# Designed miniproteins, single chains, continued (3): the designs that were tried, part 30

Each design is a single chain, and the fold is of that chain. pLDDT is the mean over its residues in the fold that is shown.

## One batch from the design tools (miniprotein)

Design m9086
Fold by ESMFold2-Fast:
Structure m9086 (fold): chain A 68 residues (1-68)
Amino acid sequence: SAEEALQKGIEAYRAGDYETAVEYFKKAIELDPNNARAWGLLAVAYYELGKIEEAGQYLRKAGDLVNA
């Protein structure tokens, strides 16, 4: 489920494994594209990887979903 993928991504993020966190957050988004939390967590993981521009894009998507 999307929630299971999110949880695994959060566990990877807490372990400092940002690449694995990105994979799980992307899976959560594939399962539920309207999950604002998944988009926000993907943005934070991209930020930790130094991918600032992509992080900003994903953060905007999360904001759009919260305001929908």
Scores: mean pLDDT 85

Design m9087
Fold by ESMFold2-Fast:
Structure m9087 (fold): chain A 67 residues (1-67)
Amino acid sequence: SDLEDEMEDGVALVGAATILSVAKRNKKATEEDIERVEKLLSKAKREETKEQLREFLEELKEILEES
């Protein structure tokens, strides 16, 4: 089960990192981007994953506020 949680968390991290990368490239984030990463954070199992997702979410919110 721990391996399954690690794999799911890994997929969530890649997903969130991709969303953030696109937002940084475009210098624009959307409310949907925030919601998607918040959903990933709510499903994350490991504290290390949650911390990283919170960091991604903070960066996304900063980009959204620049709009």
Scores: mean pLDDT 85

Design m9088
Fold by ESMFold2-Fast:
Structure m9088 (fold): chain A 74 residues (1-74)
Amino acid sequence: HMSVEEALQRALDAMRADGNTEAAKYAEEAVKNKDDPLKSAQYAGEAARIAVDQGNLNGARAAGEAFKTSVEAA
């Protein structure tokens, strides 16, 4: 089972690796709010949306997983 913190950190790392600075900003906010699952889910969802819009498939998958994990923790 992947923890919320682990999933959020993976999303942030993926976006940083791909140079997606805009999506990474939202992933950073999700990590900062890791103890508030609904807030983390909102930020992870925005990061996923931005990654999809920019064609960053790796970032989108990671952020989507973080969104799912955060929603399940709420």
Scores: mean pLDDT 83

Design m9089
Fold by ESMFold2-Fast:
Structure m9089 (fold): chain A 89 residues (1-89)
Amino acid sequence: SAAEAAVEAEVAAREETLRMLADSLRAAGYSDEEIRARLIEYARYELRLMGASEEEIAAFLAELEAAKSIDEMIAIYTERYRALLRRRA
């Protein structure tokens, strides 16, 4: 459907933004720990802008903090963001 296509386009754009942010920080000499912290800050800010509840934000961030790599963090964010967008549609 057009709505499903719009969700997937938004998810793909968000994933690319996170990947570009991580790559840019890595190129600038930031550690994986520092990049992870920046991605968590970005996620918190975006979720609040989207009107997510404090409970939803806490659950989302806890899952990101448990991730074992930056790539896993981006994958988790992408799946959670897709779910959030689908609930708003």
Scores: mean pLDDT 84

Design m9090
Fold by ESMFold2-Fast:
Parts: sequence; C-alpha cells; structure tokens
Structure m9090 (fold): chain A 64 residues (1-64)
Amino acid sequence: MTEEERERALAILKKAKAEGAELTEESAAMVLTHVRARAEGRPIGAVTEEDRKEAKKLLEEVLK
C-alpha cells in the first residue's frame, strides 16, 4: 500500500466519523479496498486479508 492510498482512506474514515457514521473493521476494510482498486486501476474485488490488517490499523488511528 502506498502512503497516498493510506492518507486517502484515512480522510474518508475521518469524514465518516465526523458525520456520525458508525465505523467498523469491515467498513474500514471496504473503504481501503476501494481506494486501492481505484489507485491501481483495477476492478474492485473481494476484501483481502492484507486490506483487513491495514484497515484495522487505520480504524484504531481514526478512533483515537
């Protein structure tokens, strides 16, 4: 994952939190999967285990 992809995912999650949305590990993983797919120019596929691990770290950062 690139730093640009990480920052974009963080921005989306922070905005969702500010709007009162309930953030879960699954919702964070889906956001990250979509961000990566678009950045890499590939179709949006299934959430990978790597996406889930990174999303958990991002969610912990957002919820601090």
Scores: mean pLDDT 76

Design m9091
Fold by ESMFold2-Fast:
Structure m9091 (fold): chain A 63 residues (1-63)
Amino acid sequence: MADELAKLPLGEIAARLQEAIASGDEEKVETVLEAIAKWHGVSLEGIRKAIEDARAAAANGEV
């Protein structure tokens, strides 16, 4: 649950976010983002920037 997600390093969280984006499920993406905001104390604005960056990378076709 949240305790396990809070323990994970950013690399693991990024992998889960990438998986959620690839699946196209907005709810999965939001769940991961809420977890990040919760324990890292970042604002939604910061998270939205991260989404835009990840979205751009995905649209660019990076592997």
Scores: mean pLDDT 65

Design m9092
Fold by ESMFold2-Fast:
Structure m9092 (fold): chain A 81 residues (1-81)
Amino acid sequence: PEKEGEEAREEARKYEEEGDGKKAAEMAERAYEKAEEGGDKGMAGRGKGYANRAKYYEKKGDGKKANEALEREGEAAVEGG
């Protein structure tokens, strides 16, 4: 789960860089699912995926999901830092 979570996170970053926000969000969500399965693993990188997810939902006009993702990003940063 940990390695799969990291790989999915890297794919999310790649799709975001390529401008595919939908696939970036899907990979970010996948990365979080795998990180959660692994317990407290991936905390240092978890916030990046939530930030990418928040940006995607904000562009879609889903402010509630964007805010929830930003709050999770902040929580992950505190846990990882």
Scores: mean pLDDT 58

Design m9093
Fold by ESMFold2-Fast:
Structure m9093 (fold): chain A 71 residues (1-71)
Amino acid sequence: MSDVELARLVRDFLEGKISLEEAYERLLKLTPEQARRVADALLTVAEHFDPSKLEEARELRERIEAEIAKR
């Protein structure tokens, strides 16, 4: 996935255009390192610019870390 596609995923999630489940499924298609980086970026953006998405971003990051830990 390109940096432009990753930025689009972040934006669409924060704008509510895609669900948490859709974001999670897309992140599972990435390498563990890319998925973790995108989930961390989402959490950081939500913490500083959109607190209303903070809980969803936190849940997404926790689900990605749990999936990586199983591997």
Scores: mean pLDDT 76

Design m9094
Fold by ESMFold2-Fast:
Structure m9094 (fold): chain A 60 residues (1-60)
Amino acid sequence: KQEQIDAEVKEALLEITAAVGLLSGDSAENIIAQVEREAKRLGVPEEVLERVKAWIKEKT
């Protein structure tokens, strides 16, 4: 249960980072770079990172 909550929090933090970048009018390239750095810092699974990156590319 604790591991599941931790995973959800990490994914939410990546999505918040992406959303803030989109709202600020930043480029997809810059938003992706920020999200990749945050994912590495938090130890986010590659599968989660790839989903967020795909979402950013779709929204930009």
Scores: mean pLDDT 77

Design m9096
Fold by ESMFold2-Fast:
Structure m9096 (fold): chain A 69 residues (1-69)
Amino acid sequence: RKKSLELIEKLSVEKDPEKQKKYILELEKHIEELKLEEVGPVLAKLSESSDEEVRKAAAELGKKALEIT
């Protein structure tokens, strides 16, 4: 839980697309520990990214978050 919340915080302030992708992949491993209310705001931010791969990774993570309930 603490690790997943730390990753959300890092993603909320990270501007580097490569680091954003890394944090998204790491957060995916912990997605079952998170509520939509916790991950939603950061996914909304990432959906506005200029990097197509970041937007795609955020969309994939969002789909998984919706499916786990």
Scores: mean pLDDT 75

Design m9097
Fold by ESMFold2-Fast:
Structure m9097 (fold): chain A 120 residues (1-120)
Amino acid sequence: HMTLEEAKEALLDSLRAGLDRIIALVPDPEVQAKLREIGDEFLKKVEEIFKEMPDTVEGLEKARQKVLEILDEFREKVREIVAGLPPELQAAVDRGIEALKASVEAQLDWLIDEARRREA
């Protein structure tokens, strides 16, 4: 059975892997470097949110809200960085971020449900 800490680590690992897949879509090394920079900043913010919020239903619901907020901010920064790329590549990157968001929401919902089971 996965601990809440192990599940948070798995979420961070899946975020890192998802970002790597999205960045690999971009053939331009300068654009890749910019995406890596803002991606690393995004991952650091997620790590800080998980450190600040307690492993309670209320704490994880707040973490969910904050993570999705900073993910939306990250998505807008990515759109600005890739604006000069071909439209089909911009669309592929945006679809990758949408898939990443859906995966993160599912993992955060699992964490909240797990905390709820432990508080019952």
Scores: mean pLDDT 86

Design m9099
Fold by ESMFold2-Fast:
Structure m9099 (fold): chain A 60 residues (1-60)
Amino acid sequence: SAATLRAVLGLLARRGLLTPAQAKRGVDAIDAGLTSLSELARIVGVPVSTLSRARREVLA
C-alpha cells in the first residue's frame, strides 16, 4: 500500500540511508500513484533488496 511505502521511506531516511532529495523523489512518486516496490527502488536509487528488507521490518 502507499502508506507502507511511505513508512519504508521514512524508516530509511531516519537511518541516514536516503538523502533528502532521494526521499522527496520517492514521496512524490507515491503521491502520484506509484505502488510498485521495484519502481520505487529505481526512482529513489537504492537496491530493491534494501526496500524489501525495510518493508518486512515495517510490517513486523
Scores: mean pLDDT 83

Design m9100
Fold by ESMFold2-Fast:
Structure m9100 (fold): chain A 64 residues (1-64)
Amino acid sequence: SVEEELRRGEEEIRRELRERVAEIKKEEEAGKISPREAAIRLASLLAEASERYLELRLEKRRAL
């Protein structure tokens, strides 16, 4: 169903987001990037995830 596809897509977006957040945190902890740079990357990542979420919802709505 469309609802099941949406839930699956949302779970995938959340999983990818978690993995990428973990990568940024590791780089910050290793001193490869500053806390400010980490914050900028996190903000960008959240914006990208939000865009993907909206796109997924719009695509599934149009398929109905």
Scores: mean pLDDT 81

Design m9101
Fold by ESMFold2-Fast:
Structure m9101 (fold): chain A 74 residues (1-74)
Amino acid sequence: MLDAETLLLAGEIAFQEGDYELALEYYKKALELYEKEGNKKGMARALEGIGRVYEAQGKLEEAKKYFEEAEKLK
């Protein structure tokens, strides 16, 4: 199975390619693995990725919530 870091990178690639649905899927899976590991820095990176996807989709209020959750983990 892919590790959290590999899933995070896969999400970043999908985002750059404009595949927002696939990017969200990978970022959410990375977030779940980082949460199980207690890796707050990894969780913040995954949450920032999700926020960037929603921002690109024009869902600014949703994006803001994810960015605020990521900031709390730093």
Scores: mean pLDDT 85

Design m9102
Fold by ESMFold2-Fast:
Structure m9102 (fold): chain A 86 residues (1-86)
Amino acid sequence: SEKQKIAEEARKKILEVLDKYNVPKEDRDRVLQLLDEIISAKTDEEAFKALRRLAQHVVDIAKDNPELRAELLRIISEAARKLKEV
């Protein structure tokens, strides 16, 4: 589906950023789990709820790294905009 394509593109971009900033495995695994919740969501409401949880987790793990936070939130915001248009 279009939603799954949007979520998978966001996943790919997020993983590239996490690798670039050497994010610890435990934090990376949590991000992947939250991305899987978005991909597996059956409704728009569930997908947006999962995106909100992912954004909150990103703020927490990138609290002391404003560049990492900005890059991840940019990807999440773009994905959220695209999902609203589907």
Scores: mean pLDDT 82

Design m9103
Fold by ESMFold2-Fast:
Structure m9103 (fold): chain A 80 residues (1-80)
Amino acid sequence: MEEIRELLEKAVEAIKAGDFEKAEEYLEKARELAEKAPKELDPEIKRLLAEALLELAAEFDTPEARAMRAKAEAYLAELE
């Protein structure tokens, strides 16, 4: 959990620095770790990841950003 949270914090910091490639790298890494550790993923972690993806998507209006938004919405739907 802590490692995923740290990666999400780094992603936000990269967005603030204008390093969007680095932000996407950290978000991808966080998601990969989340998928590999399903027993450590409670609904709160999935929700935080989804919120981070939505926030990244808000900074970009690209096909990639739209895909990230769709994935975040799918995560939120899965939590219900």
Scores: mean pLDDT 64

Design m9104
Fold by ESMFold2-Fast:
Structure m9104 (fold): chain A 80 residues (1-80)
Amino acid sequence: NILDVGVESLDGVLTAATAEGDKKTAETAKEAKKTVIKSNGDPKVAIDELKKVLETAKENGGKKTAKAAEIGIDKVKKAS
């Protein structure tokens, strides 16, 4: 289920961002999760939101957070 994969991936990003002290990416991941849930697991929405989170993590230097987002994108692509 793409909804479950997308939500789990964003929860992983949120955990990584919180551990790295990246408040901006953590908030972006929370908003992205709400958007993915509202889309009922649309793969394009999940990928677009994860890409937005990845860009934010790269801007804030969150290497582990960026890696979590990249893994999430790959998982959604494989599930769709």
Scores: mean pLDDT 84

Design m9105
Fold by ESMFold2-Fast:
Formats: sequence, structure tokens, C-alpha cells
Structure m9105 (fold): chain A 106 residues (1-106)
Amino acid sequence: MVQEKRDLVEDLLLNTNPIIVITFREFEEKGVSPLEQLEYYAKKLGLDLEELLASDDLEIQRKIFSALFDIPEEILTDEEVKEIVELTRKSYFAAKKYLEELKKKY
């Protein structure tokens, strides 16, 4: 990773959308480069990395959660996405548990 990009992402993680925080931590836990994976999803969604990191669009958030946790997009309603965001603000582990339970239910 380029150090300047890492420093920017670290700063954004502290002050950005909770969706990005949970995404970054999931890839980090799996031993995968979080920045490279975020760049991959940005390209897949037709967005620049900066747009992805700054996005609070529910459609983009739903697609990211769907891809990360292998949950169908139709299961991730706007209310489910909002709940995951609020849980992430409280605790990454609470958000992860909620997502795992959603996957088991459906």
C-alpha cells in the first residue's frame, strides 16, 4: 500500500460513514488488504475510491454489505441497512453479529 493512501483512509475511518468502518475491519480480520478491497468494490460499482468512502447512499451501502457477507440485496432492506449503520456506530462486533444472524435467518 502507498503510505499516503493509508494515512488518508485511517483519517477517514475515524470521521467517516460507519459502513466504511465495518467494511475495513472485516477485510482486516480476514487478513486481506482493506484498501485494495475497497478499491475493488469502488471499480465494481463504477465509483472512485473517494466517492465510495464518502458515500452515505443506502443503495451503495446495501451492495457493499451484500457482497461482504454474502447476503442477497433483497434481504438488506433500507431499515436493515440503517440498523447495521447504527450498530456499527455503537460496536463493530454488534454490527457483525447482526449481519451473521440476518444471513442465518434468510
Scores: mean pLDDT 64

Design m9106
Fold by ESMFold2-Fast:
Structure m9106 (fold): chain A 88 residues (1-88)
Amino acid sequence: SSMEKEKQEKAEEIKEEAKKKLEEYLRKARDSAGDPEKVLEYLKKAEDAAIKAASELVRLGNEELAKEVQEYGKEVAKEMLEIKEKSE
């Protein structure tokens, strides 16, 4: 239905925006290499952004895209933790 198509399009936009924000926070974490406290601040912002986007996707009834955002968020978090360990 047209309503389901609109919900799917909005869900894809939420996923794309979340992915873009996660990539931006990862870039900022890399730029902050050597400052573990700053890397942790961007890690928290990235985790919060992923949680918010996943929650919005669940509310739209799109658990599959919510899971994809959560999994991508975990990959970004792993890279940020590696940056933090190298900064210590």
Scores: mean pLDDT 87

Design m9107
Fold by ESMFold2-Fast:
Structure m9107 (fold): chain A 60 residues (1-60)
Amino acid sequence: SLPKLPDGTLLLFLEAVRQAGEGVLELIREKRPDADPAVLKAIEDGIQRTRAEIERLRAA
């Protein structure tokens, strides 16, 4: 965790990152169907990790 950020501010940052990641994933699927599957998986894994951290903070 980042000790200098309030939980509410951290949640806003994580939510923005999740939305940006999902937007990038949609853009790649729409415009770059030839994209490297390993790169797509890395983005999907990053989104899932961000969602897990959001849920952890909301549960606290």
Scores: mean pLDDT 79

Design m9108
Fold by ESMFold2-Fast:
Structure m9108 (fold): chain A 78 residues (1-78)
Amino acid sequence: LPERAVELARKAAELARQAGMTDLANEIEQSAERVRADPTDREAWARAAGKATEVFLQLGDYEGADEAARLVEEILAA
């Protein structure tokens, strides 16, 4: 799950950067780095996946948003 949260956050950051949203891309990259620094912090996993969901929705990537939202549900259910 932490690896998946990092993967989705990185994808969201790349899309934000391509859209010219550099500050948002950097913020999401920081959230992914927090997950990598402490892979046992489930709250950090949920936060990273949640930020990815919001970015995907803003940029119209509904498939990415669905994947990230589903990951948030999996993190919270465990």
Scores: mean pLDDT 79

Design m9109
Fold by ESMFold2-Fast:
Structure m9109 (fold): chain A 94 residues (1-94)
Amino acid sequence: MEVTIEVKAPTLEEALLAAVEKARPIVLEAGEKGEGADLKVTLVLEVDGKRITLVLQLTSREAAEAALEALMEAFEPEEQARVREEWAAVQAAA
């Protein structure tokens, strides 16, 4: 199963939080239906007219839940700051 979640927000943080909130019930529902093993979730974040695409390939319900938790943990405040710096560099290059 493949699901695309599109989020538009004024900031990267708001876009990431909204995308994670939308992804969580979809991942849990797919797990309950036994579809978690073949679940592919594509997060499309639109911030200031630019699009960031993050693809999560999930092989099981446990892996799906772990991937979602790891996504939230991977975006610790320090890592979120680095992502913002990369985003600012992209904006400066545009």
Scores: mean pLDDT 62

Design m9110
Fold by ESMFold2-Fast:
Structure m9110 (fold): chain A 65 residues (1-65)
Amino acid sequence: SSAEEEMRRLAEELIEAVKNGDEERAEELQRKLVRLIIEHPSEELVEIANEAGREIRKIKEEMAK
């Protein structure tokens, strides 16, 4: 679906913003992800968000080492 495609794109952009240390962009993208889930509630969108969250945790852990 178009919502799933948009969610994956936003998740990828969020991961890149985190990698680049762009906190303002990351916050904006996080709000867009939450809005998309609210407007199109589905287990698939939540799954995509959870996958992105796991990747972000790995990135932050590596940055802390």
Scores: mean pLDDT 83

Design m9111
Fold by ESMFold2-Fast:
Structure m9111 (fold): chain A 89 residues (1-89)
Amino acid sequence: SVEELRKEADELADKLLTAARQGNVDEAIKYAEKLAEKFAELRKAGDPRVAVHATAVAIGLVGEALSQDDEDVRNALIEAAKKVIEAAK
C-alpha cells in the first residue's frame, strides 16, 4: 500500500513538474491537488519520506515559477507548491 501510494505520488510529481515547465496552469493545479491527496495518504500511513519528497517537489515548482514570464502562471505555481507542502504536514 505505501509502495503503491509512493509510486502514484512519483508519477503525479512528474506530471505536475512537466505541466509547470510548460506553463499549463490548469494541469499543474489538477496534478498538485492529486499529489497533495497522495501525500496526505502517505503521511497517514506513516511514510517517513513524505516530507522530504514534498519539499523536493515544492522546490521544483518554485524553480519552474521563477522561469515563467507570466505573473499569473508564476503565482499559480507558487500556490501549487504551498498545497503540496501543506499536505505533507
Scores: mean pLDDT 88

Design m9112
Fold by ESMFold2-Fast:
Structure m9112 (fold): chain A 87 residues (1-87)
Amino acid sequence: SDQDIMQTLQQGYNTTQQLVNQGQDYRNSGDIDKARQYYQQAIGTADTMISWGRVQSQNMDPDMQRQIDQMIDQMQRIRDQAQRNYS
């Protein structure tokens, strides 16, 4: 259902944010190798959810497409943060 799709995207967003937060905690404690692993996982999770969300949105009504696009934009911002912190 459309609600299941939105819930899956929201869970993916929450997971990505948790991975970024864990990466930041490790970086702040000086564990750079673990920080980089968490940022890589965050990037991979976001990329998977962005691609999946774009596929799911193709046959939806315009209001649902806009909601998915907003979630994708939020995931892209977190992905960019993770990529920046990974470097």
Scores: mean pLDDT 88

Design m9113
Fold by ESMFold2-Fast:
Structure m9113 (fold): chain A 87 residues (1-87)
Amino acid sequence: SIEEKLRELVRELVEEALRHEREGTPLGRQKAGVLTAIASQLQEWIKNKEVPSEEEVEKAFNRMKEQFPELAPLIDRVKERVLEIIR
């Protein structure tokens, strides 16, 4: 199901965030923060039993890229995975 795939993605993002945090670098901490923020957004959609529209996904991820422009490639990578799950 879409919910199961989103839950799996949340788990992967949390694990990736912990790996970046363990690097002990400023960039690693920023990557961990962004991945954690994305995971929280996905968990909110799951909790509400909502499958986000493509427009809602684009809007949420564009907002994150505005806050963290240097991490745009990381944010776009995760966005494409979310879009693949909901399509």
Scores: mean pLDDT 87

Design m9114
Fold by ESMFold2-Fast:
Structure m9114 (fold): chain A 57 residues (1-57)
Amino acid sequence: DLAARQEAAVARTDRNIRENVDAIIARIEAAKANSDAETQANLDDGIAFVRRRHAAL
């Protein structure tokens, strides 16, 4: 069952990465709602960068 445990570990890691990316984006979007226009523009660029980089996830 080493192979089954490795598959479970890979699936868990992939899930954690996806959940962490979603959680980070959600926190940035929440911060954006309470920020000035310049900060909102910078956060929007950051979100776009993260989404573009992790589109393959």
Scores: mean pLDDT 74

Design m9115
Fold by ESMFold2-Fast:
Structure m9115 (fold): chain A 70 residues (1-70)
Amino acid sequence: SAAFLARYEEALRLSSEETREVAREVGRKLRSIGDGLQKGIEKARELRAKGASEEEAMKAIKEYTDKYAA
């Protein structure tokens, strides 16, 4: 709701610069993990189209996600 967002914005205004910097860093890391997941899904789709097992496809998703989370 608009009331919830207004309260959240007020809380952010009261936050220290250190708190805002941590929020920005978390956002960057989540975006990187999202990119890894997207690449992993595309690789999994390619592997499944070539007859690879579900386990091989899931491994590809995990490997790309882990790589981008590091």
Scores: mean pLDDT 76

Design m9116
Fold by ESMFold2-Fast:
Structure m9116 (fold): chain A 64 residues (1-64)
Amino acid sequence: DEVRRQLRLAGRGLREQGDREAQQGNLQRAADLYRQASRLFERSGDLESSEQARRQSEQVEQQI
C-alpha cells in the first residue's frame, strides 16, 4: 500500500528531525516532532514505531 509506505517514510523523517532537535536542546520542538511522527506511524499501521515515538515525546517533555 503506497499510502501507508509514504506515511511511514514521513513519520521516520519527523522522528529523525526530533532526534536532532533534542540533541540541540530544543526540547519543545523535539516533543512536537515526535508527536507528529507518532500520529503518522499510527495512520500507517506501524503501531510499534508509533508507540516508540509517543514515548520519546513524553521523555523529552519531562526534561522541560
Scores: mean pLDDT 87

Design m9117
Fold by ESMFold2-Fast:
Structure m9117 (fold): chain A 80 residues (1-80)
Amino acid sequence: DNYIQLLQQAVDYASQGLMDQSRQYIDQAIQQIIDSGDIDDLARDYGISLPDQQQRDDLTIQRLRDNALRGMQSSYLNSL
């Protein structure tokens, strides 16, 4: 789906040292996940089972951001 392509492009930009573009694509991917309602599926994939919807969504977004930033850092280091 569209957000996976955006995350892949973010990694590709990071590998080229284009960190501003990479961050923009991560933000777009997160917005698409929110807009599509796929956030509940992503929470299940991460093993997040909090009963409060807002807390679950916040933790899911935070984990996605952390995973994306870690992927960007790895790609950037491999480009050196």
Scores: mean pLDDT 73

Design m9118
Fold by ESMFold2-Fast:
Structure m9118 (fold): chain A 58 residues (1-58)
Amino acid sequence: SEGEELLKKAIEAAEKGDLETAQRYGTLAVIKYAEAGDEEAAKKAGEETRKAMEKAAK
């Protein structure tokens, strides 16, 4: 839940070109999922943040 919301904020920030905010929220999403013991969701959050930031950089 909280990880999901943080990931959405990271992707929205990346889409707006705010890569610093995207990185911060993406990192928080990964941490939140990892704290919940959901390693798979943590990995996915990192990958989705990276992809969104890569798209925004182009």
Scores: mean pLDDT 83

Design m9119
Fold by ESMFold2-Fast:
Structure m9119 (fold): chain A 60 residues (1-60)
Amino acid sequence: MNPVLSPRQQPAAVAAAQLHSETGRPVSPREAAERAGVSLRTASRALRMLAEAGAVELAP
């Protein structure tokens, strides 16, 4: 089931999904934050929710 993301987390989630599709490697919260223009904390939370749902793999 899709994770429930806040409007602030959705840009980070979209950026992470695009990065994963483009590279096929684990997504860094920093890279997602930079692409989406959100804080690292917001990106980290969004990526953790996506990783728990199996949608992305997190870089350590």
Scores: mean pLDDT 71

Design m9120
Fold by ESMFold2-Fast:
Formats: C-alpha cells, sequence, structure tokens
Structure m9120 (fold): chain A 75 residues (1-75)
C-alpha cells in the first residue's frame, strides 16, 4: 500500500512535477514508493545527472525532452 503522503505531501515540489509528467505520459507504474525513487535515480544516471532522487530543473527538462521525442522509459 502506498501512503498518499509519499506522492503529494512527502515529495519536494520538483519531484511532484516530475511524477505528474511521467504519470500523465503513462511511463510510471502504480508502484510509486521506493520504486519511484529508484527509477528516478536510474533515469538521472542514464542522462548523466546526479542520481540523488531529487527532480530539479535539469531532471524535469530531461524528462520533458524525452517525452517530446516520444522515446522515454521509466521502470
Amino acid sequence: ALPELAISAALPAGNQAAWGLLADAGLITKDVDASYLAGLREFQRAHGLPADGVADDATIAAIRELIANAGTYFP
């Protein structure tokens, strides 16, 4: 079970924005908890970004760029 807080209140605003973008694109599974953070770190590592699990402007820009190119994957 996923606590509502883990998605809406416990994540920084940037992570909430990244979550919204990825969920809207249908790229995230419903297993948000640790899987979301692990997937975010993998995404950051794959794009040469710091794998800190924080969706800053650079991470959000990378997500948007992949969605625009219709070629992105989030485990």
Scores: mean pLDDT 59

Design m9121
Fold by ESMFold2-Fast:
Structure m9121 (fold): chain A 85 residues (1-85)
Amino acid sequence: MSLAEVAGEALSTLNKIAVELRAKGDIDAATKVEEYAGRFFRAYSAGDIDGAIETLRELAKYLRELGYEEHAKRVEEIAKKVEEV
């Protein structure tokens, strides 16, 4: 899998998480996921893969602190895929 394909999968997953959180009525958490998706894409586009991974890990921590354990795990799985490219 190419780095571009993994980045596309990451952005798709973050978008799905934001939609799910918005559907649950957690607009603040959904907006935060969208902000982190933007930070991830900027780091990735600049070739800062370490910064992109760190952004995903910070998002996973944020979601876990809110009690969104399964959403945090999905973000951690994507961070691992980015590391494996």
Scores: mean pLDDT 86

Design m9122
Fold by ESMFold2-Fast:
Structure m9122 (fold): chain A 58 residues (1-58)
Amino acid sequence: GKEIEELEKKAQEYAENKDIEGTVEYLDKLIELSKDEEKKEVLEITKENVKKLLEESK
């Protein structure tokens, strides 16, 4: 939905600003706030991808 679209835009903005930790925190809050199973699944996958990127950067 539009909420997921807005999330993708914000996540990209945070990532481009090299605020990966902020992106992860933002996604975590949205996962907890979201009540739709579909949205939670998308957010969880996105969070996992961002965390993987952080891990590989070490």
Scores: mean pLDDT 70

